# Ledger of designs, part 106: designed miniproteins, single chains, continued (2)

Each design is a single chain, and the fold is of that chain. pLDDT is the mean over its residues in the fold that is shown.

## One batch from the design tools (miniprotein)

Design m7671
Fold by ESMFold2-Fast:
Structure m7671 (fold): chain A 95 residues (1-95)
Amino acid sequence: MVLKPSLEDIRAEAAREKDVDPALVIRSITDERIRKAIRTEGEKVFQGVSKEEARRIAAEESGVPLGLLNTIGKHATKITAVKLRLIAKTIEVKE
C-alpha cells in the first residue's frame, strides 16, 4: 500500500516544503506503520478522543514511537501538503 511515485518524486516534493526535514516527510509517506498511525490518530480524534490520547493509541497500535508521531504532528500541515501533491500527481498519471 505505497503510492506509486518514485522515491525521487517523493524527495523532490519534500524538498519544496520550507523548514521541514525532507527525511521526515519521506518517511511519513513511505513507512506503512507511520501511515497506519496517522490514520488511526485521525479516526480517534473524529470519534471524540483528545489529540494527545489519539496519538498515544496510534503509537501503540502501529508500533511507531510516540516521539516520532509528535515530531510528525508538529509538521503535519506541511507533510499533508506534500502527500496531497503526490496523490494529485498519481491521479493525473492514472487518468
Scores: mean pLDDT 71

Design m7672
Fold by ESMFold2-Fast:
Structure m7672 (fold): chain A 96 residues (1-96)
Amino acid sequence: MLEEKKREVARALAVLLDEEHEEELAEYLLNNDREGLEKLVREKVRPESLDLALKRLDLIIEIFERAVELLEKDPSMSPEDAIAEALREEAKKLKD
């Protein structure tokens, strides 16, 4: 069940990177494969959008890692609640 919740978080965040490559991106997130994520983004994104896409990738990885940490601390938490809490923490960093 915990592994299924982690996979749901990965899939939800992968959609924010690219809807067409959601499954592949989710697998890279679950395996902590930063190089695979960057390679896919570099191959699929136009050069003029690359800087923004890489910044988005960094944010998504941070949110994913924090959501997974929250789920490991409280396995009864929903994937949606874990993502929401991780997003709230990142929003606080952007304000301060």
Scores: mean pLDDT 78

Design m7673
Fold by ESMFold2-Fast:
Structure m7673 (fold): chain A 82 residues (1-82)
Amino acid sequence: SGEELIELAERIAEDAKKEIEELLKKGDVKGAELVLDVAVGLIRIIVGVGKVTKTLSDEDIKRLDKIIDDLKKYYEKLLKES
């Protein structure tokens, strides 16, 4: 269902946030950037699949886009604090 895809994206984003924080604390900016790019890419695939299969509503797509935006903002905030 669309809700299961959103929950998957939320788990991907939360796991990525934890790994990004640890990598940036260690000065591994390239590793943190890779984790961000992979996580965003995976969530974008979820959005694409959901659009093609029509399993995601317009509201679900907005929720997924917000998850991506929030993840990118989290990365930017931590990068400035590093």
Scores: mean pLDDT 87

Design m7674
Fold by ESMFold2-Fast:
Structure m7674 (fold): chain A 80 residues (1-80)
Amino acid sequence: MELVKKIKELSNELTKLSAEFQERLRKATDEEADRLIDEFVEKYRELMKKYGFPDEVIDRYAAFLRESLRKLAEKIKELN
């Protein structure tokens, strides 16, 4: 089992999901943005579980991701 390969695959999937999510956020209202963030974080948790990460790691990264996405949503609105 190659941990490095799993991390690369996870990183690539997260990058793609983040790009698609950013496009959705650009078109979303404030209320829709919160819902989209929750959906994205849930998908992130499932992806992390798929790659065999422990719950403690998933929880930490999910919390960090949620905050990052909220800031990203705010920044996208300011720029567009």
Scores: mean pLDDT 75

Design m7675
Fold by ESMFold2-Fast:
Structure m7675 (fold): chain A 69 residues (1-69)
Amino acid sequence: SGNPYEGQPTLAPQEEVDAALAMLRAAGLELVGTREQLAAALSVNPIAGLSVEELVAALRDAGVFVRPA
């Protein structure tokens, strides 16, 4: 759970990680790397309101890569 007074977490919540993985899978993509790397990237690039293309771009900017599944 995101408490704004706790500051930004080093890892995104599991629900957000699972949502991002579902978006990637729906686009025929898989994560290169670990769930922890994805969670760290999502902690500064939340997926709320993002398209799949915007998510992929945000992950790439954070050094997290995806490939065709």
Scores: mean pLDDT 73

Design m7676
Fold by ESMFold2-Fast:
Structure m7676 (fold): chain A 74 residues (1-74)
Amino acid sequence: YIEDLEKVLSLNTSGALLGTILDVAQKLKELGNTELAHKYYATYLDYLINQDYNLEHLKKVLEEAIKELKKITS
């Protein structure tokens, strides 16, 4: 699962990056970390509403989300 998420970081499509941020938020909620899930849901919506599809910013957010997920699943 984590390896598949890390592969998404190599993609140059905002849709794939945004969709994966949402997927990580859902996984955090399933694992009981509602506060982090809410944070990444809010981030997803903010990017969607503002139409700010800067790939560098999206990749940084996803990288942070993956690091948080790794801490919880250890």
Scores: mean pLDDT 74

Design m7677
Fold by ESMFold2-Fast:
Structure m7677 (fold): chain A 78 residues (1-78)
Amino acid sequence: MKPSTLAVAAAMLAVATLEDLRIQGKLTPEQEKLLREVARAAARGDYDTAIEYARKLVEMGVKDAEGILELLERAKQL
């Protein structure tokens, strides 16, 4: 599978979110793991797995994951 431009954007956003929130000490270990899994899945074009983990992050209150989820859902429809 080749990642689309939107999937690459989602992966980059997930990495940026992880880096920013981790530096600030605002992520739980579970949220950090989920953000890494979103970035990894998106980068390899596994949209279903990336969407699942992004939804879990939104449910856990990580608002930045909503933008990531939207990009991933759009990437899956291309």
Scores: mean pLDDT 78

Design m7678
Fold by ESMFold2-Fast:
Structure m7678 (fold): chain A 55 residues (1-55)
Amino acid sequence: KEEEEKKKKFAEKLQKLTLEYVEKAYEENITSDKDREKFQKEREKEIEELKKKEE
């Protein structure tokens, strides 16, 4: 029920979150694939920890 609108809002939030990560990566001058992958994994762990803490 109205899943399309909810999906669109979720996508917008995801886009915003991605932009923040990209900006931070540029500031740290992360250019190698290895460094980028490590940065991504750290972000994912932070998100998982927050999600678990919130239950």
Scores: mean pLDDT 66

Design m7679
Fold by ESMFold2-Fast:
Order: C-alpha cells, then sequence, then structure tokens
Structure m7679 (fold): chain A 87 residues (1-87)
C-alpha cells in the first residue's frame, strides 16, 4: 500500500538522520583524526546512496531489491558503528 511505502521511507530517512547525528556527536566528543573523519564521511555517503536506491525500490514495489539494499545498509551501518567504537 501507499501508506506502507510512506512509513518504510520515513523510517529509513529517520534512521539515517539519527546515525548522522550520532556520528557528528561522537566525532566531536572523541576528537577523531582527519583520516577517521574522512573514512566516516565516505561510509555515510555510501549509506546515503544505498538509502536513495532503497527508497526507489520501495516506490517501485521492488521488495527483492529493497531487502538486498537493506542488508547492505545494515553492513555499512555496522562498519560505521565499529569505527565509532574504535575512536
Amino acid sequence: SAAERARRIARLEENLAALRALVADVVTHKQASPAQRAELDALLAELERLAARAIEAIRGGDWVTYERLMAEIREVTARIEALLRAL
């Protein structure tokens, strides 16, 4: 349904915004190096590209592509979280 698609898109955008805020907070608090900041920025950019593709898949009703992209989003998110823990 259109309502289900809207909810999934909103949740994805909300989660991405929350992760970006967390990265900004931790980077500032831990005084991350320029190299660490560059790596986190690159991973966030990859996450934004994957999220945009996932949103397109949701809009098109392509749930197979959506599930694959969500698996990739979870992998990139785990890499970001691991890097933040290493700061």
Scores: mean pLDDT 89

Design m7680
Fold by ESMFold2-Fast:
Structure m7680 (fold): chain A 86 residues (1-86)
Amino acid sequence: MNELTKEALFAESEGSLYLMKGTIYKKMGDIEGAKEYYKKAIEAFEEAAKLAEKAYKEYGSEIAKKIAEASKQAVEALKKELKELE
């Protein structure tokens, strides 16, 4: 696995952590906390997608392609969640 793919996995893992925190705050009724962590998750998944796309272009990594696709889907889902939270 190349370095860019590893960095993409790290960013995706951070996105997942922030998503979990946001989900916990939402379940507790803390809408402000949920919004904060969902925004952080979006930033992390956007970074993961960028790194993964670069890794796919430079190295042809199929793992990187999957990370890019999954991270982009996570960003779109989280943007929808943020709209629903107002």
Scores: mean pLDDT 87

Design m7681
Fold by ESMFold2-Fast:
Structure m7681 (fold): chain A 61 residues (1-61)
Amino acid sequence: DAAKAVGEALSKLFDELGPDVPGKKVAEAARKGGATDEVVEAMESGKNGAEAAGNGTLAAR
């Protein structure tokens, strides 16, 4: 399931690097996990990992 893979990748990234992770890195991990282009685009608009995660959650609905 793509949602599980995306969640696992994001959880690992935040656990290892914390909120200082650039939003682009979070978006890249989500894309590799199978997130839709809409979710990835929303995450890329975030300046940091926390904003990227919030934007992705809103886009995913």
Scores: mean pLDDT 69

Design m7682
Fold by ESMFold2-Fast:
Structure m7682 (fold): chain A 69 residues (1-69)
Amino acid sequence: SELERQLESVLKIVRDHLERRGVPEETIQEILDELRKVFEENKHLPDLERNEVLSQTIERHMARVDELR
């Protein structure tokens, strides 16, 4: 479905960014798994709200990676 394809595209973008930041593979897998879970929990929300929650989750992980290293 379009939603599943959107999720996979987002996960690939996030993975690439984290790899560029030197984040360990195990940590990348954990982050991607959390993003997948958040997306699944919110897949029945209105499109705008669903996308907002996903974006916020990504931003939180990115900010944490930047802040800690």
Scores: mean pLDDT 77

Design m7683
Fold by ESMFold2-Fast:
Structure m7683 (fold): chain A 63 residues (1-63)
Amino acid sequence: SMSELEERIRRLAQEIGDLLLRAGLVSPAQARELVDQLTQSGLEFGSVEPLESALRLVRRRLA
């Protein structure tokens, strides 16, 4: 459903922001702005795939 897709997009965007914040790569304000932008972009694109790819890249770089 569209509601489930929206929830997944918001969750992935938040997870990316949280990882970058915990790694000290962004401030809390920058993390909030990034999460908002990723959420908007994901909803506009209508797919989780770009955010899943971004999350994998972030996890790889922080490992």
Scores: mean pLDDT 87

Design m7684
Fold by ESMFold2-Fast:
Structure m7684 (fold): chain A 93 residues (1-93)
Amino acid sequence: HHHMTPEERDTIRTVAAALRVIGLAIEYEILKEKGTLTPEQREQLRAELRHIARDEFGLSDEEVERLIKAVEEGNWEEVNRFLVDVIRRSAAA
């Protein structure tokens, strides 16, 4: 569809960013389970998570660190809670 409202576009962008966070969390879990997660890969995944959380979601430094910790610990309940909250805030704007 080429006829989206600005609000729909903003919500779609937020959902796309949330899907990227899910992808990073899955990648982190797989590398951790395989025992192949290098320090370099960990820092790259952390940097990408910080970029999405800070620059695309507008989260505070405390919220950014909580999301990164949730992803690193495989706390999918907390990851889902962050993503639902971010999408809800985007849709309410």
Scores: mean pLDDT 80

Design m7685
Fold by ESMFold2-Fast:
Structure m7685 (fold): chain A 57 residues (1-57)
Amino acid sequence: SSRYFPFDEVVELARQGYSFAEIVKILNLSDREVALFRQLLAKNGETYASFVARLRA
């Protein structure tokens, strides 16, 4: 959904070592939800790799 993004579920799977492409498949994310997550990362100046590194701490 464009209104509610499953952020906590994305975080949990990212911590488990899944790639973003795998998370998209597991959670069945729409193109809108993928774009929203990319926008959230960009707003924080993050890449997916740096996001995962931060979550590992």
Scores: mean pLDDT 81

Design m7686
Fold by ESMFold2-Fast:
Structure m7686 (fold): chain A 56 residues (1-56)
Amino acid sequence: MTLVTVTEEVPEALKEKLGVEVGETISVREAGERLGIPDEYLTKGLLEEGGAKVED
């Protein structure tokens, strides 16, 4: 299961929409559901570029 940890580099607006704080870990599927995006579009590269840490 792919996990995503939110860092301080993630934009405030995205943290607000995800409902998570810096240092919290969420699954890619749950992040996709909260953002309204299919998890298949939340690739490791895109998430890491956006400031998240990805663990698969």
Scores: mean pLDDT 74

Design m7687
Fold by ESMFold2-Fast:
Structure m7687 (fold): chain A 94 residues (1-94)
Amino acid sequence: MSPEELEAEVKLGIAQLLLGVAKLLIEKSKSLSKEEKIKALKEAAELAEKAIELAQEVIDNPAASEELKEEAKKVKEEAEELKKEAKEEIAKLE
């Protein structure tokens, strides 16, 4: 494995972790007060945005395998949907 391939794999792992934390924040937000809910949703949207950026870096990396790029595309798509859901929920509360 080249250092560039390893970098892509690490970035994908971080993107997956950020997506997982964002999902957890959205789920936990359902039981929070309005103010805490807005804060959790904003944090989830920020984490989802970072996951999108990292996933895009993996997709754009010529050293990344096709399998890593396909997994990164899935992470990006899921993070984009999660960010959209969080922003729509924030808009309803503000």
Scores: mean pLDDT 87

Design m7688
Fold by ESMFold2-Fast:
Structure m7688 (fold): chain A 86 residues (1-86)
Amino acid sequence: MKEEIDKLYKEALEHLERAEAAVDAGDVDAALAHLQKVQEYLDKIKELYEEAKKKGDEETAKYALEVLNELLRRAQEVAARLAAAA
């Protein structure tokens, strides 16, 4: 599970960085496409968080929650910038 979370986190970060760059370039369509991919990875990490909680894997659940909170915060910042530009 931790290795799966690490992989999803890395993939989400790559899309998040591309979304941020697209916002800076004024490419709304690209930014939205990358934010959609970030949301897909967030949903997968949330599933792993719920599984870790059910199994009593406290360390993995805590790590998944930290990853979710970071990605959500940054995605919300990008979404807010897009909303302000629209």
Scores: mean pLDDT 85

Design m7689
Fold by ESMFold2-Fast:
Structure m7689 (fold): chain A 82 residues (1-82)
Amino acid sequence: SWSDQVISAVDQARDIILSRVSDPQTQRNINIIHDDMVTQIRRSTSRDQIVQGMQQNLDILSQIVPDDVIQQVRSIIQQGVD
């Protein structure tokens, strides 16, 4: 399904962030955000709700993840949402 494709993109994005971040507290925060994103996707009733939620979570991630990593993550998520 489209939702499964978006979840796959979110999983890929998390793996990239975790490969670039070694701090255990930041890794924990990334996993919490990931769990929230997946839960939101699975509970959303519309494509627009998923896209809006992804943008909000990407804005949160941009505060704790380096700029080069967030640019890569934004590209992967955008490809996943089509």
Scores: mean pLDDT 82

Design m7690
Fold by ESMFold2-Fast:
Structure m7690 (fold): chain A 75 residues (1-75)
Amino acid sequence: MTVEELLASLGLPEESIARVVELVRRLGERFFELSLADFQRLSGLPEADASQLHTALRIYYKEHPETAVAELQAL
């Protein structure tokens, strides 16, 4: 599964995905060190969207630690 396929599977608005991509471009690997609270604060996403994205992306990073940052930055 690609990160784009993962993000599409969550059914979230394109604007929510765009906010995540912007954060990864700014923070790089440090993005995956963010707590849920910090992720919500920095992204400005609704709680439900932030919770789903935070959980899914942390799992993706654990499975693809060498490629996850580059894949997200390329979106």
Scores: mean pLDDT 80

Design m7691
Fold by ESMFold2-Fast:
Order: structure tokens, then sequence, then C-alpha cells
Structure m7691 (fold): chain A 85 residues (1-85)
């Protein structure tokens, strides 16, 4: 979905700026929306961004929330597509 792609783009922009907390939140949002749409590729990309964001984040709780959202999105997308999680 265009909405998930826009959130992923914003997450990547924040990651490039060194803003791990914001990058993780936007990656989590992108992953969740991609999961609802069954978009495994977009959910996987969102998880990658969330993982990199966690590495540079100063707020572990906020970054962890984003990563959990991205993980959940990938699992949901995989289940909707019948892929092994």
Amino acid sequence: SMEAEKYLEKGKEYLKEGKGDKAAVYAGLAGGIAGEAGDVELAREALKVAFEAVKISENAALASGGAIGAIGGLVEAGLRRGLPA
C-alpha cells in the first residue's frame, strides 16, 4: 500500500539522519500496515529498517515498540500468504 511505503520512506529518512527512535516508530507503522495487506516484501524491508534503528536508538523502549510492530507485521503478512514464519 502507498501508506505503508510512505511510512517506510520516512523511517529510512530518519535512519539516515541518525534519528533511531523516530525511524523505529515509522518502520513499525509501515510493517503493521504491510502485514495487514499481506505484503511480505514490504514488511521484511520495514523490519530491516526497525532493526537498524534499534542499533542507533537512545530510547530503548520506543525503539523496541517499533521493532515489535515490524516483527508482528512480517508474521501477519507471512500467515496471510501461507509462508512459514
Scores: mean pLDDT 79

Design m7692
Fold by ESMFold2-Fast:
Structure m7692 (fold): chain A 79 residues (1-79)
Amino acid sequence: MKYSEEEIREAIEKTLDSLKLSLPKSLEEYKEILNNGDFRDTLYGQLNVPVYGPFRYEEPYSTIVEKAEEVLKKIAREN
């Protein structure tokens, strides 16, 4: 599945707000956010991706994580 940068950015901002996490200001902060399991699960929920038991985090999860990394890097560069 393909998601727009704007859709991913909005979902990230809503996810960070829901988890009371700050926007990343550095390379280290964005990596910590991206590797947080609660962040990933909440992000999938914001994008209406069903979470159910028989999958190994293949598509669409891998594509969402890749795009989220790109957006988080951009947010970190803004600071």
Scores: mean pLDDT 73

Design m7693
Fold by ESMFold2-Fast:
Structure m7693 (fold): chain A 103 residues (1-103)
Amino acid sequence: SDDELLEGFEKLVENGGISKDKFSEYLQKAAEKMGFNLSDSYIDEIFNEFDKNNDGVISKEDILSFLKANGIQTNGTLDGKELQELVKLWPLFRLVFEVAVEE
């Protein structure tokens, strides 16, 4: 489980982070597997929840900052356990990472 989450994350990372295009694509695929569609505006709101510096990517640092902002203690390294805490806060991310591993 932890290894699969990390593998999925690493498959989505290009040039130091997950781009908005990749994020939108895989979040939509994850939602569709659950039988619903997400609006572009809602995906933008989720992306902006992580991309606070507006650099156009979700980096490991962005995820760690999000976890710290939500009261999760981190060791400064984004590993499978840190990603497990992310998917507890945002369950759709589990499906995002699982879809990435399958492709």
Scores: mean pLDDT 78

Design m7694
Fold by ESMFold2-Fast:
Structure m7694 (fold): chain A 71 residues (1-71)
Amino acid sequence: LSPEVQREVDGFAIGAKAAIEVTKDVELSGQEAARVLGLGMAVGGQNADKSEEEIRKAAEEEVKKYLERLK
């Protein structure tokens, strides 16, 4: 993979892990779980040029906002 693609892949992975961590204590349907995972990955990819901590924080914030909207 090119360095640019590798950074995006790393971002996807960090975002996915953040989404899983934020939702580990939340009861979600399979459909909602898939949406949350996809959101975390997308935010991670979009912020792939940032530090791991910044990517994780951005993904966590967006996933938490999404969960709040489910109310």
Scores: mean pLDDT 80

Design m7695
Fold by ESMFold2-Fast:
Structure m7695 (fold): chain A 102 residues (1-102)
Amino acid sequence: MSALQQAKRKQDFDKYKAEADKKAQEQFDKAKKQIDDNKEEVAKYAQENYAELKGLADASLSQAKKLFQQGLATGSKKLVEDGGDYLALSESYNYMLELAEK
């Protein structure tokens, strides 16, 4: 790939990543509200399933990083958007885990 194509791909990626990060924040804010609306039930579930939820949080973050790297390499807006979805999912699981810890 030429230097000009690499520069454009990075510029496009930065734009897509900013949009994906914004959507991830909006998705997490909605998930957080649903969790807070059911806080006692979610805290109990997270305490009973702590190891599984931690695994899901770690796996979701790993998948988000992989998708962002692939999105940068290929110029795919969809891969960056999918990465944002997994980032939001990871943040939601981590919030559930925080509720399990007091």
Scores: mean pLDDT 87

Design m7696
Fold by ESMFold2-Fast:
Structure m7696 (fold): chain A 92 residues (1-92)
Amino acid sequence: SEKLRRAVELLRELARAAAAGDWEEAERLEKEFAELFKEIFASLSEEERERLLERLREVYARGEALYAAGASEEEVLVETALALAEVLEELA
């Protein structure tokens, strides 16, 4: 869907901004993504929401593992944004 594709684009732009150290742009992109994601989540069936929440828990666990391994906040944000983009592409 159009909204899912736009959400994926925003997450990839967010990862690029974070990797470049552009925190002001990263914060702006996070806010734009959050608003769009709220609309996407509201449009899903109960079954689709449960599957998405399960995949989000996997992305969160990966982020926590990266922190535990000594990754920077920037590296964690880049990796989790890209992982979430892959999850959303599967739904598109």
Scores: mean pLDDT 85

Design m7697
Fold by ESMFold2-Fast:
Structure m7697 (fold): chain A 82 residues (1-82)
Amino acid sequence: MMDANQKTTKITNDLGDKAGMSQSIKNQVSSYSMTAVSYGYIGDKKGMKEYLQKSYDLFSKVDKKIGEELKKKVEEIIKKIE
């Protein structure tokens, strides 16, 4: 869990910097993405998808391409959980 959350935070910061996002928005996206990962760990696919969509929606308001990259990278983290 901690490793996946660290990866999610790094991805959000790196992509947020590319998109010119403020730190508060990067923190919100990171929070949603980490919540999606947590729902993935407990097997709640509905909660996982809802929070992944929230992080994507927030990113896509700034840059659609970067939003898609975030969604893909977070989905890859979720797929690797046991």
Scores: mean pLDDT 74

Design m7698
Fold by ESMFold2-Fast:
Structure m7698 (fold): chain A 78 residues (1-78)
Amino acid sequence: IEEIRKKIAEIQEKAIKEKNKLLNPVGLGKALLGEEVKDEDMVPLTAENADKITKAIIDVLEKDPNASLEELGKKLVE
């Protein structure tokens, strides 16, 4: 869980630094699977968007706390 959270944080920090945007759940899923993230997979950097994305990730991890990065990525893309 902590390893997955750290990886997600690194991906989001890169998006914020390079594009001043957050990856939505689909964008995060694609990034975790090593797929190309498109502009449509990004949302404005706001507290509301950050909270919504965090909730989506928690919901997936709560359902499968032993999920691998690949499994989490697939669930987020769906």
Scores: mean pLDDT 76

Design m7699
Fold by ESMFold2-Fast:
Structure m7699 (fold): chain A 108 residues (1-108)
Amino acid sequence: EEELKKKRKEFYENLIKIYDYLIKEAQSVLAAGDKEKARELYEEVLRLIDASIRVFEKLGDKESVQKLKSLKAELEARIAADPENLAQVIIDVLKEMKKFFEEEKKKL
């Protein structure tokens, strides 16, 4: 139980760092107007979300699984509705993911 809690906290801390890095990357891509890099970053973010869901499922973290599935659906829906704002949508969703895991970390 304590070992599982420690692993969850470490994973939250690592995700927060990854999201902060990706937000800065997405901001750079947005400033450059590089639509191809924005698409590559979108694919990277989707892979990260899917990998994170699998880890949280193994950790029994149902709240994180539900939130990531919800944010993935929001990301996909927003890109389908407004494909021209891909980089901005990525920034918005990554900021929401970062905020969520910062709050989850405080509960541990």
Scores: mean pLDDT 86

Design m7700
Fold by ESMFold2-Fast:
Structure m7700 (fold): chain A 73 residues (1-73)
Amino acid sequence: SEVEEEFRKGIEHARKLIEFLVKNKNVEGLKKMVEELEKVIAYVEKHYPELKEIIEELREVLEEAKKALKELE
């Protein structure tokens, strides 16, 4: 599915952005990333509930962002 491919690309970009924000100790950027990921997850769950693997991957990325935020203090 083209939609699924777009979400997978978005997930890859989100992970790279998290890595960039962590490297630069950008706490505010990580906070915004967490908020944005929560909104994206809510959107996908509402409009594409069948994309269970995508939803699980998005939740994993959200937990990565939250963990990074906690580790930066």
Scores: mean pLDDT 86

Design m7701
Fold by ESMFold2-Fast:
Structure m7701 (fold): chain A 79 residues (1-79)
Amino acid sequence: MEAARKGFYAAIKGLEAGDDSGATMGLAGYWAAVNGATPEGAQKAADYGIQASDYAVNGDRKKAGEFARKAIEAAEAGL
């Protein structure tokens, strides 16, 4: 999970700089949660990841990044 987490945070920095990977960013948060979180953390991370993806698709890159970070935080809550 650590390598995925680092990659995901680097991708969030790209999103904040205007890179077109916002939707992938939201999904990466969900994926990171599924790959190592407790069931409760995984569920919360999935919800945040979906919201991040939705914000990214709608052009709200800043909120997409915020919710993607929340997804990772939820994933880490049990590890």
Scores: mean pLDDT 60

Design m7702
Fold by ESMFold2-Fast:
Structure m7702 (fold): chain A 57 residues (1-57)
Amino acid sequence: APTPEEVERALLEAGTPPEAARIAGLQHEAGVSMEELAARAAAAGFEAGAEALRRWA
């Protein structure tokens, strides 16, 4: 499983805003699933970020 830092980094590399990427990393640390994090990113309009997270879903 990826670390919270790897989740944040993948989102940043996909062009996700830094605040949203950090929040996603914290949500992953709190036990939110990769599938749910990808769905949240897509719902927020961060489709490239959602796609990056789906590799771990």
Scores: mean pLDDT 86

Design m7703
Fold by ESMFold2-Fast:
Structure m7703 (fold): chain A 87 residues (1-87)
Amino acid sequence: MKKIEDEIFGSTENTINQANDIKYNKKDYKTAADLYDQAKKDLIDTLIQLSLEGKGLPPSYLPKIQEILNQLKQNAEEAREEAKKKE
């Protein structure tokens, strides 16, 4: 059985790790920014879907969700800025 935590965070964490690898090791800042934006969108869409299905999230998850969303926004903005400097 897949846990709700794995559905919400597992995919997002994998996408963040891919974006970080591309940004820091491959220096492909545009692709990294796109992946951070995708991870943010996917996380928000998952939360909306769970809400529509009447599935409650424990209140303890809210700080983690907020932290991840803020991290994704910041990392995407930083990657876009670096992409503009490179080309």
Scores: mean pLDDT 76

Design m7704
Fold by ESMFold2-Fast:
Structure m7704 (fold): chain A 71 residues (1-71)
Amino acid sequence: MNEHYSPEEVQQLLDRSREIRERHPDDPEAQALGDALARLGEAMARGDSEEVLRASSEVVGAASKFTAARS
């Protein structure tokens, strides 16, 4: 079963979300990735396993699009 996520892991995701959005304000892929990371961090902080699964899928999709746009 999924256990409680560490506050450090949550904070790292929120910090990364903020950094990516601030560095790429004109990039819709970067904004989407930032939003997905924030949602994942929030879901982890709440211990909501279904929302974590959904947000994790969104992060994977957004990260793939961001990487493809920048590679």
Scores: mean pLDDT 77

Design m7705
Fold by ESMFold2-Fast:
Structure m7705 (fold): chain A 68 residues (1-68)
Amino acid sequence: MDELTEKFNEEGTELLKSRSPLAVLLKMREEAKKLGDGELVEIIDYRIEQAESLLGKATEEDYEEAKK
């Protein structure tokens, strides 16, 4: 992975670095639950735990964004 490519994708394509990895993971978990994929839900839950250890606890906004 190139740092230049990541910076371009984050700032060039969106310019909205406010997008939370926690919100993305929470949304993926919600979709996996709707699909009935319990194994995928468990994997995503583990990823959420890791992300929270790096970024801190998910906010109310992250949860709301994941649900919409």
Scores: mean pLDDT 64

Design m7706
Fold by ESMFold2-Fast:
Structure m7706 (fold): chain A 65 residues (1-65)
Amino acid sequence: SDVSREVAANILLIALGIESKRLEVDEETGTIRAWAETEAQKAEAEAIGRALGDMTGWRVEVTLL
């Protein structure tokens, strides 16, 4: 679905509880990168990111710090 990149990024921030400085948006590739501080947060972020990707067509990548 056509969800604006700002809306998609904001949903991810709210759902994950991740600070904006831990989130990167690549407009060219439609990719959102998130950095998690714990393995539990990473697992949750990956699950939410997968659902968001299915809904928006954006690629969501989560890395553990």
Scores: mean pLDDT 70

